# Designs tried in a protein design run: designed miniproteins, single chains, continued (4). Part 62

Each design is a single chain, and the fold is of that chain. pLDDT is the mean over its residues in the fold that is shown.

## One batch from the design tools (miniprotein)

Design m14123
Fold by ESMFold2-Fast:
Structure m14123 (fold): chain A 58 residues (1-58)
Amino acid sequence: SREEALEELERIAASAAPTSGGYIAARMGLREARENPELSDEEQRRMVEGARAAKAAS
């Protein structure tokens, strides 16, 4: 779950245009997950969903 969420955020960051909302959201999500190992599965899922939505809107 955590590993899959991190992989998805990395994938979004890699495929999103630099400085786009999707890129920024994915990068912030990766930083938060790295600095907070206590993030719940629900919080990780919300981060991935937020990054996907931001990328889709951009």
Scores: mean pLDDT 74

Design m14124
Fold by ESMFold2-Fast:
Structure m14124 (fold): chain A 82 residues (1-82)
Amino acid sequence: KDELARKYARLKLKLELLEKEGGPQEKIDEVKKKIEELLKENPDLKVQAQLEESHSIERIEAVENLWEGKVTEEDIKVSEKE
């Protein structure tokens, strides 16, 4: 569940960056489709994201850092995940 939340957050950040840079519409559509697929399969992620948004700015920043690989949480114990 936590991994799906991280994946959702990374896709949202990627979408924001693509829109800000004026990236190709094809890539924007691809990212949006992936977000929709995740939400269809895991509707709880949408609720968790809303709750997290109302909590603190530090939490949001930490989630963004996961996409950039700056937070070592992904690197900590990647035993069976791979």
Scores: mean pLDDT 60

Design m14125
Fold by ESMFold2-Fast:
Structure m14125 (fold): chain A 96 residues (1-96)
Amino acid sequence: MLSKELQEAIMELRMVGEIEDLRLTARTGTDEQFQQAFERFLQTAVEDVRTLARLHGPERARAFAERILRSARNAELPEDAIQALEDALQAVLEGL
């Protein structure tokens, strides 16, 4: 069985890849393609934070959410998208 640590590492790698895909879509795709990709990413990020909270507790989940937000800002995603991500992650963390 996969360890909790390995599960976290897999989630981190997936998250990095999805943020890079969003960056590429923002540069080369339509606004509609970006919005659709971002909505899927947002759902995945929320579920990953919930999963990490179950595996390692709320403090580790908060640190993971902070890394997601930092990566999104570093990727220069649209400000509206960053705000939506921040709001969704904050709501999840408050519900833990």
Scores: mean pLDDT 83

Design m14126
Fold by ESMFold2-Fast:
Structure m14126 (fold): chain A 79 residues (1-79)
Amino acid sequence: MERAAAVAGAVNALMEITSEEDALKLAQLVGQKLQENPDITLDELLEFIREFATKQLGLSEEDAERIVEAARKAAENAA
């Protein structure tokens, strides 16, 4: 359940850094991405989360890294 844990970690970090609306948007887009590519790796998922944070939400590299690190730590704790 590493990918699900990574998504939960990213969603929680987004709620703290930005808003619940942004967190919901990430959850929806990740759900769509997983439907299109069920074999997506954890690294590919983390890269998608980083791109969403920087390109769609306009967050700084520092804030994007905080979200990605929260996702990575959640995935590691679930493994």
Scores: mean pLDDT 80

Design m14127
Fold by ESMFold2-Fast:
Structure m14127 (fold): chain A 100 residues (1-100)
Amino acid sequence: SEALRKLEALLEELKGEKDPAKRMQAFKALDDELGGDALAEALAELEIRKNNATPEEAEQIRLAAPVAVKYWRAKIDGAPQEVIDEIEKEGEEIYEKILK
């Protein structure tokens, strides 16, 4: 997808970048450019490809990715701990559904 191509291009560009603030700003800019859950979907597809995931594993990765991006954004934006805890709970509920 276009989002996946843009994510891969950004990851190649950032291979030499050691400044966490610059890395975070670049990912935030891509997230804002793509909109919605597009960055989360691209990250999920990249992870699926890297791990040669089974269909079952791919479903788990796709369900977890939006929550992981929300968690990252909340932490970067300095959200209250209560908001972070709520996102963590969403992640746990997804994992419980997947693992059964």
Scores: mean pLDDT 77

Design m14128
Fold by ESMFold2-Fast:
Structure m14128 (fold): chain A 87 residues (1-87)
Amino acid sequence: MAFTTSGGFEVLPVPGNTPLTLELDGKRTTFRRASDAAEFLEKNKGQPILVFADGAVQVGRKVLIPMEDGTLVFSEFSPEPDRRLVP
């Protein structure tokens, strides 16, 4: 199910075998499985990470949220007119 967090993030479920590209500190890494991307996120907790699914369009800051069932979810920040990114 898709749902929106209080911070204006839209969370979408992603299958565990979805190829994902993550950008951390200006460096991009492509993962064939979402489970591998989840491990990368776990090791880099608290770091600003951009996420790009295969064919994804860059829209603000995208964050992956790993779920307990092994599903990864995309979190997209939709900027309001005030455009202050306060996480």
Scores: mean pLDDT 51

Design m14129
Fold by ESMFold2-Fast:
Structure m14129 (fold): chain A 64 residues (1-64)
Amino acid sequence: SLEEVEAALREVGLLGPDEVLTPENAGGLVFPEEGVSTATLARLQELLGLEVDGIPDAALAAAL
């Protein structure tokens, strides 16, 4: 769900604690190459219905 995706993005630090995911925010998200846990990335991939590999790739960015 959107709320689960937003919670995972807040865990990663891509959204603030009071921010929501919007089309504008989604298009501008950049996953840091360090500081993001593989478990958090895997959770995002699972929530978005993507292949779970725990790697911040173009498919994950495009699904947001």
Scores: mean pLDDT 63

Design m14130
Fold by ESMFold2-Fast:
Structure m14130 (fold): chain A 90 residues (1-90)
Amino acid sequence: MRELLREFNERVAKIIRDYEEGKMKKEEAKEELRRLVEETLRRIRENSPSEEEFRRNVEELIKRLETIAENSIPEIKEILEEVIEEVRKA
């Protein structure tokens, strides 16, 4: 689990950097973040021995996304908040 969350943080940072450097459009960054979150949720499910632990790990993932959003520029915060809402609806 620790390695999954570390890899997640590194991949999120890369997407944000690519967007800030103008290598990605806002919609592309949003889709990349959505796919990354979906992939990470699948891997959390595979590595969680119980439904309760899965829920705790998903909550940790959401808290990490919220922390990144609060410390990001407005454009990135908007993208991350939209991704977080999609995750909560799923």
Scores: mean pLDDT 79

Design m14131
Fold by ESMFold2-Fast:
Structure m14131 (fold): chain A 92 residues (1-92)
Amino acid sequence: SIISGLEEIISELNAINAQHPNPQLAQIIQLYNNALSYLKEGNYEQALDALEQANKLYDSIFFSLPEDVRTQLRNINPLVIKIQSTLQQLLN
């Protein structure tokens, strides 16, 4: 499920942010939570927009983060890509 996958990503990002607080990472989490809310409402276009905003911010900060944080985030990347791809397919 896209919903369960996004909930898993949010949970993992919250754990990372608890260990390594970062305002931009908190903003990414907020955008994923917005996407989750839109998905639950059936607002797929708004959900995709929120995901794209989160992913753009994620890419912009990735190489500024400590190596241990980057390693944890690399484990999340395949799930993020899968969710965005699946949601794009639902809109076509």
Scores: mean pLDDT 82

Design m14132
Fold by ESMFold2-Fast:
Structure m14132 (fold): chain A 82 residues (1-82)
Amino acid sequence: ALAQVQQLVQAAVDAVYEKVAKEYGEEKGKQAGAELQAAIDQAGLGQKPVFTAKDPAVQKAAQEGLNAVVRAVAEAGRAQGQ
């Protein structure tokens, strides 16, 4: 379970980096990936995630990535009812 969650987190960070890097350049991709990782770490500690990036494209990508991870982890954790 924990190893699967770690794999989902890494895949989501990589996907956000690739998407933002393709659209806005590598530097913004790195910023979006870092923001998503920080938000996931905060959520894992039961804290409200805070996005610090001033670029709205970076903030949006990180927020969308966090929403995707939360959904994927919830689905995996429930064993999808089977």
Scores: mean pLDDT 75

Design m14133
Fold by ESMFold2-Fast:
Structure m14133 (fold): chain A 80 residues (1-80)
Amino acid sequence: MKKEFAEKVAKEMLEAAERYRDGDPSLSKYGEDGARYAGLLFGLDEETTRRLVELARQSGQAGLQIFNIAMRALGEYRKS
């Protein structure tokens, strides 16, 4: 995977997670798993992955946004 693509996806996920930081934590477990999976899938550095997991832990909505962005980006990458 190209480094520029991974960096773009990481930035998009962080921005979305920050917007939903104060959301409902009721789904936080599912969001955390999604954030970890996104980190592995796009080869994100450990610090970025840890930050995404932390945001997902604070808000299930933030975690769902991270997962949705990761799935969309993976679909776009496969088309190219």
Scores: mean pLDDT 74

Design m14134
Fold by ESMFold2-Fast:
Structure m14134 (fold): chain A 97 residues (1-97)
Amino acid sequence: EEIEKLKEQLLEAVRKGDAEKAYEYARKIAELLSDPEELLEVAEEVLEEAERSKDPKVARAAKSALMALLQGAPENQELISKLIGLILRAIGLELDA
C-alpha cells in the first residue's frame, strides 16, 4: 500500500529530474522491500523513464534512485549485478546528451 505510493512518487521525481527526491523515495522503497525481484522491477521502471525521456536530467535522477536502491538492496548477488548494470546504463544516458 505505502510502497505503491512511494513508487508513484519515485517515478514522478525521476520524470521531473529531481535527483534528491528520487534518491529519498528510492531509499524508502529499498527499506520496505525485501524481495529482490520486486526491487529489481522498481529499478527497471526507473531506468525506463530515463530511456523514454532522453533528457540528461531525468537520467541523472534515475541514476540517483538506482544508487539508493543498490545501497538498500538485500545481499543478493544477481540483484546487485543487475542493479550495477542499470546504473551503468543510466550513466551512459546522462553522458549521451
Scores: mean pLDDT 84

Design m14135
Fold by ESMFold2-Fast:
Structure m14135 (fold): chain A 59 residues (1-59)
Amino acid sequence: GNPAARDRVIDAIMARYGLARADAEALLDTLLASDHPAFRERLAALLREAGVSRAELLA
């Protein structure tokens, strides 16, 4: 994976939801593992906020 891209998404989650880093990481990993529409939509919104594409995150 791309650690810098991952860190930007985690920072966006922490800022958006007031989560600690470990909780933000767990949320990101849950969203990445899911194909459910609600989780895919949430991930897409967070990626836009972070300025990160899915391809960059998975690099």
Scores: mean pLDDT 83

Design m14136
Fold by ESMFold2-Fast:
Structure m14136 (fold): chain A 75 residues (1-75)
Amino acid sequence: SEKEKALKKLEELLQRIRDRLVAAGFDPAEVDERLQKRFEELKEKIEKGEISFTDAVEELVAFHRDLLAEARARA
């Protein structure tokens, strides 16, 4: 279904950001915990019909962008 495909795309995006941060020297366990928690929250909202997939993608991209900015700042 379109819903399943969209959720799969969100998971793939999350995995790509995870791999990028790990390659930059970040602890995989901490990155995984933060990204998975956010993904689960978005997935639940989509399952309940509270947000669109476009909204979920935008939220996840913004979250990933903030993590990358933190990484660059060495925070």
Scores: mean pLDDT 76

Design m14137
Fold by ESMFold2-Fast:
Parts: C-alpha cells; sequence; structure tokens
Structure m14137 (fold): chain A 81 residues (1-81)
C-alpha cells in the first residue's frame, strides 16, 4: 500500500506531519519550560536534566509528526480504493 502512494499524496501527508510536529513541539515547549523553571527553583539545579528533557521533547515531536504523516498517507491510499 505505501509503495503505491503518488508523489502528490506523499507531499500532502508530509505537510500534515509537519503541522502535527509543529503543534506538538509548541505544546511540549510549554511543558519543558515549566519543568526547567521547576528545576532552576531548586537550590542546586541540574542543567543536564533540563537538556535531557529538551532532547526528549524534540524526539517526541518528531515521532508525532512521523505518525501523523504515515496515518494520513494510509488514509489517502484507503480512500482511493
Amino acid sequence: MLSKATEEQKEKARKVGEEAMKRERARLAVEVEAEAARERALPEPDESRIAAREVGAELRAVGVGLDAELETLKRLLEEEE
């Protein structure tokens, strides 16, 4: 099924994935900032903990974008038949 996708369907799915990633990245940025503020309020803040959360949030946003792209592509292919 995925190998039957047209370039136009792939482009459409990619844009949906990009928008989903953008939205999730914005949502996670608020959470990461709140966690960073909490960590920095401690007497001895751990900067590496903040950095790890930022990396984790970015990987999660990328994953959400990829899932949205794949689900959109699958839906477009199923709607054609």
Scores: mean pLDDT 78

Design m14138
Fold by ESMFold2-Fast:
Structure m14138 (fold): chain A 113 residues (1-113)
Amino acid sequence: SAAAEEAAIARHAAATGLDPEVVRLNELARGSGDVAAAYEALLLAARAGDVDAAYASMIAALGAALRRGLDFESAVAETLAAVDRALAELADDAAARAVVEAARDRFLASVAE
């Protein structure tokens, strides 16, 4: 039910310290394979100045791609394409762009040796 989903999102947000809306969008992305939900979560996290939340949204985008049956290399490429779109969307917001760039560097360190 919607109430049970909302309660689960609230518990996860409380456990991680993430914005509940970022948690909701990331869970939607992982559950549906919809990268657009992870993209919206990434923009929200970036505008809030939250590098950890932005990184979590990149991991959710990767998970969404893998859920759709993409191999790891293709899933990373799709996630990085979403990151590039976010940087373009945030062209006039230097602070938010810096958040996305920091989270991207952390993401690249996590997926590449």
Scores: mean pLDDT 80

Design m14139
Fold by ESMFold2-Fast:
Structure m14139 (fold): chain A 69 residues (1-69)
Amino acid sequence: MEELRKKAEELRKQAEEYKSKYDTFNKAIDLAEKAGHKETVEEAKKNADKYKSQYDELQKQADEIERSL
């Protein structure tokens, strides 16, 4: 029981890391849009989406473990 809870906590910790990366890329996107760097914006959005997907996946895994408790 406690081992599964710790596993969920670990997954949420990893998710927070990816959320931070996602937020960083969103700030970079905002700056690039203001500067008119369209190519940089498109590339940064793709990278942000990847981090967002990893964040969502880790959150789902943690939620599933918690529901199994």
Scores: mean pLDDT 82

Design m14140
Fold by ESMFold2-Fast:
Structure m14140 (fold): chain A 84 residues (1-84)
Amino acid sequence: MKEELLKKMEEARKELLAKNKEAIERALREAEAGLLVMEASALRIEARASSEEERPKLEEEAERLLEKARELEEKLKAEEEAEK
């Protein structure tokens, strides 16, 4: 009887960890997109304070990060639509 209780508790723990893992992985991907947007904003602020020669490079880097964030957001949206 004790072995059956331990097996049920272990199975319940694995199910909770699996559900939490998927939720955590999704939250991390959402956070990554947000961090890229914030980093792009910081680079644009640096560009405004930088020399005219450095400004275009910082602006290009910011645009690259925003594009990457947009791709991640589109992928997350597609995953939400697919689960419905």
Scores: mean pLDDT 77

Design m14141
Fold by ESMFold2-Fast:
Structure m14141 (fold): chain A 50 residues (1-50)
Amino acid sequence: REETLQRIQKASKIEDPDQMFKAITDELLRGGFSPSEAERIAQNIVDSRS
């Protein structure tokens, strides 16, 4: 889980919102989140950085 958070934090530094969303979603899926949960969390992170 700590490694997943570190990878998400790194992905949140991607400047392109589409690439950031994809990278964060992929990391959340690897961390065991469902697709709907991963998309919701990734969108919230992208929105907070925009």
Scores: mean pLDDT 77

Design m14142
Fold by ESMFold2-Fast:
Structure m14142 (fold): chain A 70 residues (1-70)
Amino acid sequence: MKKITVKVPKGKALEFIRALKEAGIEILDFEVLPNNILEFTVPKDQLNEDLIRKIAEELGGEVLKIEDVK
């Protein structure tokens, strides 16, 4: 699996997750952290970094990190 860490504007975390799902990205888990940080996991085979980054930027956010999870 891949874990993606994104910073989104206040109140945009759910809109971001919905946008990912509507774009066909499967979300295995997600957590909203302090300072408008969102962490979510996707299947490795469905990681489209460019699409995830574009959706984040369209909502005024940014991708901070993408990493492998056990």
Scores: mean pLDDT 80

Design m14143
Fold by ESMFold2-Fast:
Order: sequence, then C-alpha cells, then structure tokens
Structure m14143 (fold): chain A 68 residues (1-68)
Amino acid sequence: GPADKASLYAAGAVSYAAEGRTALAERLGRQAADFAPDEASRRAAEKMAEAGAKGDAVLAREYASQAG
C-alpha cells in the first residue's frame, strides 16, 4: 500500500544519500513524502529529501526514523 511505498522510497533516499547520489536521494525522499500516511511523516520525509539533496546521509537517516 502507500505506507509500504513510503518506507521503500525512504530507504532508497537514505541509501543514495550515503552513496553521494544527491539528485536521486532528493527525488526518492520527495516520493516518500507523497506516500506518507500522515502530516508528521510527510514533513519528516520532506526534511529527509532536503538532507539527501545535500548528501547528508546521517541527517537523512535521522529524519527517516522520525517518519516511521
């Protein structure tokens, strides 16, 4: 379902941020936000996308844990 897609995209965003693939990390983070089940999870996913865009995998992972 949508929550499963959000979790999958969030995991991808963190992984690609760790690899320095910032454009793909941001895109997958935005996809996670689109499928987020609630407003708090959506905001966390948006912040994860922003962290991913900057290549900050540690911060992206922290926001991913807040989205779960």
Scores: mean pLDDT 83

Design m14144
Fold by ESMFold2-Fast:
Structure m14144 (fold): chain A 81 residues (1-81)
Amino acid sequence: MSPLERAARETILELLGERPLLRENLVRRVSERTGASRATVSRVLDELIAEGLVGEDPQTGLLFLTPAGRAEYERLRAERA
């Protein structure tokens, strides 16, 4: 995994750990924070969904952390504290 892909992955988990976000808002904010392209951020997001760390609410379109995704987010927070 490239450093930009890793930064995008960690930033997605961090932002969704704070609150659910719409896909467009998440991709934009992650791209702005990491310098990764929107295409790279979208790919990493799709990989996180495939891994079961991120879910999407079909009624609202909001992306959220699954229980597994929240566990990963809490590990990242503990390592940075």
Scores: mean pLDDT 83

Design m14145
Fold by ESMFold2-Fast:
Structure m14145 (fold): chain A 120 residues (1-120)
Amino acid sequence: SKELEELKEQLVEGVEETLKFIKELYEKNKEHLSEEEAKEFEELLKKLEELVKKFKETKKLEDAEKIIELVREIVELVRKVAEKEKDPKVKEELLEGAERLEYQIEALETLLKQIKELEK
């Protein structure tokens, strides 16, 4: 249906916006990460870029679900980095970033639920 196609396009836009935000968050804060934390973040970011590219090609909901799971892992890493951060301003920016990503996850999950209901 037209509604299903429109919701799938919104889901694509949502995952692209989430990826863009995570890249911006990493670039702004990478100098404050340990070598181990930076490597872990870069590996998760690379996996996310590959999953987003695959989802844009496949439009399969299972690929979108994998993206959401990976974004949750990135949120956990961001919160872990924030807990160890000594600069209160950087800590606040990381925690606000994590909260924004959690909001984006909720929005993506809501959209997925709407798409699944229309496919029934």
Scores: mean pLDDT 88

Design m14146
Fold by ESMFold2-Fast:
Formats: structure tokens, C-alpha cells, sequence
Structure m14146 (fold): chain A 81 residues (1-81)
């Protein structure tokens, strides 16, 4: 659940840093959908997954890292509840 979401987002940051924007976008799409399931907010999860795909297509490494950090922050907040 939450730990898997964090791991996927952390792997996406490493992919983005290496210039693997497609790999990062794919991992962030999975993390976004999993976080949406955990939060019971599937529409939010789908929207964030589409954002990850868009950032990947634009080769926006900074945007991908920022999205991953947002996912990690939200997942950690859920773990503390």
C-alpha cells in the first residue's frame, strides 16, 4: 500500500535524474493510481497519473521529481494516521 507507493515514487526520482523520463512517468502513474486507491480518491489518482504521462512526454525532469515528492509527502502523511 503506502510503502509501495513511496518506493515507486523514489524509483521515479532516480529514473528522472538519469534522463529516463518515460520510466519515471510510468512509475509515477503506478504510484498515483495506488495512492488514489489508498485515499479512496480514484479520480485524483487518475488525474495525477495523466499529469505524470504529460510531464514524461515533455521530458520535464524537474516536474517529474516534484510530482514524485508530492506523492511521497501525501503517502507519508497517510502512514502517520
Amino acid sequence: GVEETIRLAEEAIEKARKGDYEGAGRLLSKASLKLGEVKNKPTEGVGRALRAIGLSLDKDGEGLIKLAEEIIKEAKELKEK
Scores: mean pLDDT 85

Design m14147
Fold by ESMFold2-Fast:
Parts: sequence; structure tokens; C-alpha cells
Structure m14147 (fold): chain A 93 residues (1-93)
Amino acid sequence: AEETAKLLKEIAELSEKYRNTPDEKEREKIRKEGLELMKKNEIAQLQAQGAELVRAGRPDAEVRAVAERIKEIAAAINGDEALVAQMEAEIAA
């Protein structure tokens, strides 16, 4: 959707701001904001799809399939957040 392109642009702008910020604590805040936008973008797409299936009166099995995809993406994003946090800890050391 058009909102996806806008969110990706905002994430790119936050990444640029992150690179220009010398303060480690402020960089961590910017990084967290970018990851939150990425999570919102991917999960919101699937939530909208799931809501449409419910509105259309589709079987629970189809709704559950969308919920499982949300869990899979959330787990992957959480893994990326943990890796980024680990890298930041090593840089700060």
C-alpha cells in the first residue's frame, strides 16, 4: 500500500539521522523508533488482511493462517532487534 512506501521512507530518514547522531543514547532511541515503524508496517498489513477475512465471513482457519504469519514476522523482527541491541552494546564497550 502507499502507507508502506511512506513508512519505508520514514525508516530511511531515521537511519540517516542515526548515522549523523554522535550520542549513543540518542542513536539507540532512533534505532528503536525505526524498528517500531518496521514492525507496525509488516504487522499492520497482515492485520488488515485478517480483518478483511473476518468481514467477508471467511472460515476461522483462514484467519488463523494470517495470525500465524503475524507471529512468524514478529519473531523475526524480535530477533533482528536482539542482534542490533547486541551490536550497540559492543560498540558502547
Scores: mean pLDDT 67

Design m14148
Fold by ESMFold2-Fast:
Structure m14148 (fold): chain A 69 residues (1-69)
Amino acid sequence: STVEEQLARLEEQLRADASLSEEEKEELLIEAKAQAEVAKELRNVDATPENVEKAKKLFEERLERLRAE
């Protein structure tokens, strides 16, 4: 499955979940999008401690950008 397909499935699952508020659903989608962007950027990078730390920083950066939109 593509990243777009995975995000579409998550959005559909979140829409069906009556236990979550609309704000919670939006936050979960933002987090998933940030994770997808980091994974795509680091797809061919070895999982060293340095690269794990880099992934964490990129995730935080992507979260801030997506929340600002």
Scores: mean pLDDT 78

Design m14149
Fold by ESMFold2-Fast:
Structure m14149 (fold): chain A 60 residues (1-60)
Amino acid sequence: MKAVFAKKDVEFEGGVIHQGTFLDFVDEDTTKDEIWDRVVKYYGKPKKGGSKDLIELRDY
């Protein structure tokens, strides 16, 4: 399993997610695109340059 964190502060319609915030747990088969879609679904649309490059995966 992998843990998903914010690489830097990101603004969403629902608010600001700060660098180092834990976002989700994912399995090894989950792509960055799928993870980013889940983040957007939960937090709303990102503002100014939000993309999958703003998330970091770490081994759990």
Scores: mean pLDDT 75

Design m14150
Fold by ESMFold2-Fast:
Structure m14150 (fold): chain A 95 residues (1-95)
Amino acid sequence: DLEKLRKEVIEQGKKGVEEGRKMAEYFKAHPDEEMEFVSEPFTFVTPENRPVTQRLVTKYKNGKVVSYIELDNVTEEQRKAAEEQKKLVDEEVKK
C-alpha cells in the first residue's frame, strides 16, 4: 500500500525537521560555524511504478539556515526545476 509507505516517509521527515530546529538554534548562536546536513533518503513510487528518492539538504552559514529538496530518478523537467531551486538557495547562502 503506497499510502502506508508515504505516511512512514512523512513521519521520518518530520523527525528530521525537529532535529533541524535544534541545529538552527545552535548555529544562530555560533554564526562563525557552517555545516551542511543531508537527511536520510526516503523513497516513494510514482504512478508509473518508478521509485523516486528524495533528500532534504540543509545548509547553515553566516547564522542563516536554508534548505532544498534533491530528487533522483525523475524526469528532465523535474530535474531542471530542482536544479534551478538549488541555484537560488546557493545564491542566497552566498549573501
Scores: mean pLDDT 68

Design m14151
Fold by ESMFold2-Fast:
Structure m14151 (fold): chain A 94 residues (1-94)
Amino acid sequence: MSVPEEWKVKAKNKRDELINALVEVGVPQPLAEKLADALVNGDTKKLLDVLFRIGTTYDSNTIRKIVGAITQVLGLSKGDEIGLRLFIEGFRPV
């Protein structure tokens, strides 16, 4: 997965809001900061590492809330929301 340029711009403008929204849905602040910085910098490797951590650590309900927080703060499309959720859920064991 590559980070779209639009997401980088939105994340840069909304970094503090994104971190606060992620913490509110149960993401630890250091992980929320890593996710926000990965998006701001377009660091695909760091983004994949963080998304893998989220997908293997949290239950499906929490993942849905995390994706909802990201898409709401960044103003992403419904298609982006669905795509991101399915991508993260793909890291979960059966």
Scores: mean pLDDT 80

Design m14152
Fold by ESMFold2-Fast:
Structure m14152 (fold): chain A 75 residues (1-75)
Amino acid sequence: GPEVRVEVYFLSDDKVEIRVTSTYSEGELRRLIDEAAARVKKVLESLGKTYRVVERRIERQADGRYVGTVVLEKV
């Protein structure tokens, strides 16, 4: 079945990358990355940190999977 993998990378104290890999369509992956970004932002806000979305990418992999990437930066 379709599998979803969500990975969160702390690139620095001020920059976070969220990567979502899925076998779903590009449109479905777009919804999944927006949901993941919203959840990560909510967790960071609960820790007193406000972040904004500065980059959003969707890329098709050679194996037919899509990878969605969102970069958050501290306000």
Scores: mean pLDDT 81

Design m14153
Fold by ESMFold2-Fast:
Order: sequence, then structure tokens, then C-alpha cells
Structure m14153 (fold): chain A 96 residues (1-96)
Amino acid sequence: MAEEQREILKELAELLKEVDPELADIFENSESPEEAVKKVKELFEKHIKEEGASPSTKLQVEITLSLIAKKLGAPYDESLLKLYEERKRAAEELRA
């Protein structure tokens, strides 16, 4: 139902508020999960195009979009989420 989709959007906005308030605002003001994902993708593509981005930045953008898509029940690349967790774990192991 529409209210269930609205609650998911609010939950995503809350999760993103500490990372990027602009992204949180997009989710809070979107009419649907699909619209929210589209707007987030357009924002990321704009930043990559205008400022340039390293391969690491592009990877983080794709991981973020995959996390959002997973939460919304949309198609996502699970291998990107696995790669993120592996890299995070390797970094923690090197700190010991």
C-alpha cells in the first residue's frame, strides 16, 4: 500500500540524514520508491560528471544505490554489497 512505501521512504531518509542531508530530503519528499531511487541516481551522476570521481568514489556511489534499492525491494547488485563488506573487514584486520 502507498503508506507502506511512505514508511520505507521515511526510514531511508532517517538512515541517510547523518551521511547526506540532501539525499535524506529527496527520500522524504518523493512520491514513490522508484522516484526516490531515480532522483538519487541523477544527483550522483551529476556530481560524478561535474566534479570528476575516482574509481573508489564511483564504487561507493554504486554501493549506496544498491543498499537503497535493497531496502526498497528494487533490483540491486548483491556482489557490490559483498565487496564492500570484504573491504571493510580487510581494513579492520590491518588495524590490529
Scores: mean pLDDT 67

Design m14154
Fold by ESMFold2-Fast:
Structure m14154 (fold): chain A 72 residues (1-72)
Amino acid sequence: MTNEEVDRAVRAMLEAAPGLSPQAVKAAATLLMKDPNATVEQLEQALIDAGASPETARKAAEAMVKAREEFA
């Protein structure tokens, strides 16, 4: 995945879940760079592991996947 595609996904995530910690944002972005096909469930789990609440993690993960699909 390109840096520009990751930046778009991160922007969508922050619009959906503006209260995410920098650690959670970095964890999700890192996963997406390593696995461009990461699922909502995988991104959600990475966000939870980084300290995000399940509700916030789900909203963020869904926004990232949707942004990826819109520009794929």
Scores: mean pLDDT 80

Design m14155
Fold by ESMFold2-Fast:
Structure m14155 (fold): chain A 90 residues (1-90)
Amino acid sequence: TLDKVVDEVNRQVSVIGTAVLANASPEAVKRISELMYEIVKATVNGDFDKAIEYAEQLRDTIEAEVPDEKAKAQALASVDKIIDVLTKAK
């Protein structure tokens, strides 16, 4: 159901926020936060293709901008879970 998809996306976004926003530059924090907002917005609107596109952009941003290896690995695992749940819901 849409509610279950939204709940899982919100859970994974919270994991990313906890892992990454404390371990990235202010500019990276802003970009990551903007992408997370767009993912949630697209998911709530049922636009899973757009949400996946933003999640892929978030993956690239995390890979480029998060220097802490543990925070990066945790955040990327959460991005993969977002993409997986959205892809299965299509």
Scores: mean pLDDT 88

Design m14156
Fold by ESMFold2-Fast:
Structure m14156 (fold): chain A 71 residues (1-71)
Amino acid sequence: EAEKLLEELEEALRRRDLERALEILQKLSGMGLVPESTVESLKRAIEEGDEVAALAGVADALRVAKEKLSQ
């Protein structure tokens, strides 16, 4: 399940689909793979229209989630 969500997050990042990335990160946060603060930061970046910050945040969250899942 988590691996599939990570693949979907990579696709969302590649498509620059921030709304889809937010949905996936909310699920990963519910699984303990990313902190809630990461989800809130992405919501704020999307609301502010800061696409660069939003995409960077998704990329960092993806890396952290992969590392945590590998443990």
Scores: mean pLDDT 80

Design m14157
Fold by ESMFold2-Fast:
Structure m14157 (fold): chain A 96 residues (1-96)
Amino acid sequence: AMKEIEKIVEELKKKLKSLGVPEKDVERIAKVTLEEARRMLKEKTASSIAAGAIRVIGEIIDVILKNKFSEEQAKAIMKEVDEALLKIIKIIDEEE
């Protein structure tokens, strides 16, 4: 489970870098996403999954607002994060 999630996060890092997100912010997003995914896998509750997703989304909002991205850049970033989070949540949900 974590190996598959780590691969998703590495692909997300590449996509965020290609969209112009600064390396420091990409690493912060990756770190938070992995920490929250580990907690979701350990607890496996709907509340832990929802709380983890909310924290990752909060980091993305912070990154978008601080860097003053255009609406087009912000939408592209949000799409990639949404796709990555949905894949991670699916892995956690399917984990026995």
Scores: mean pLDDT 83

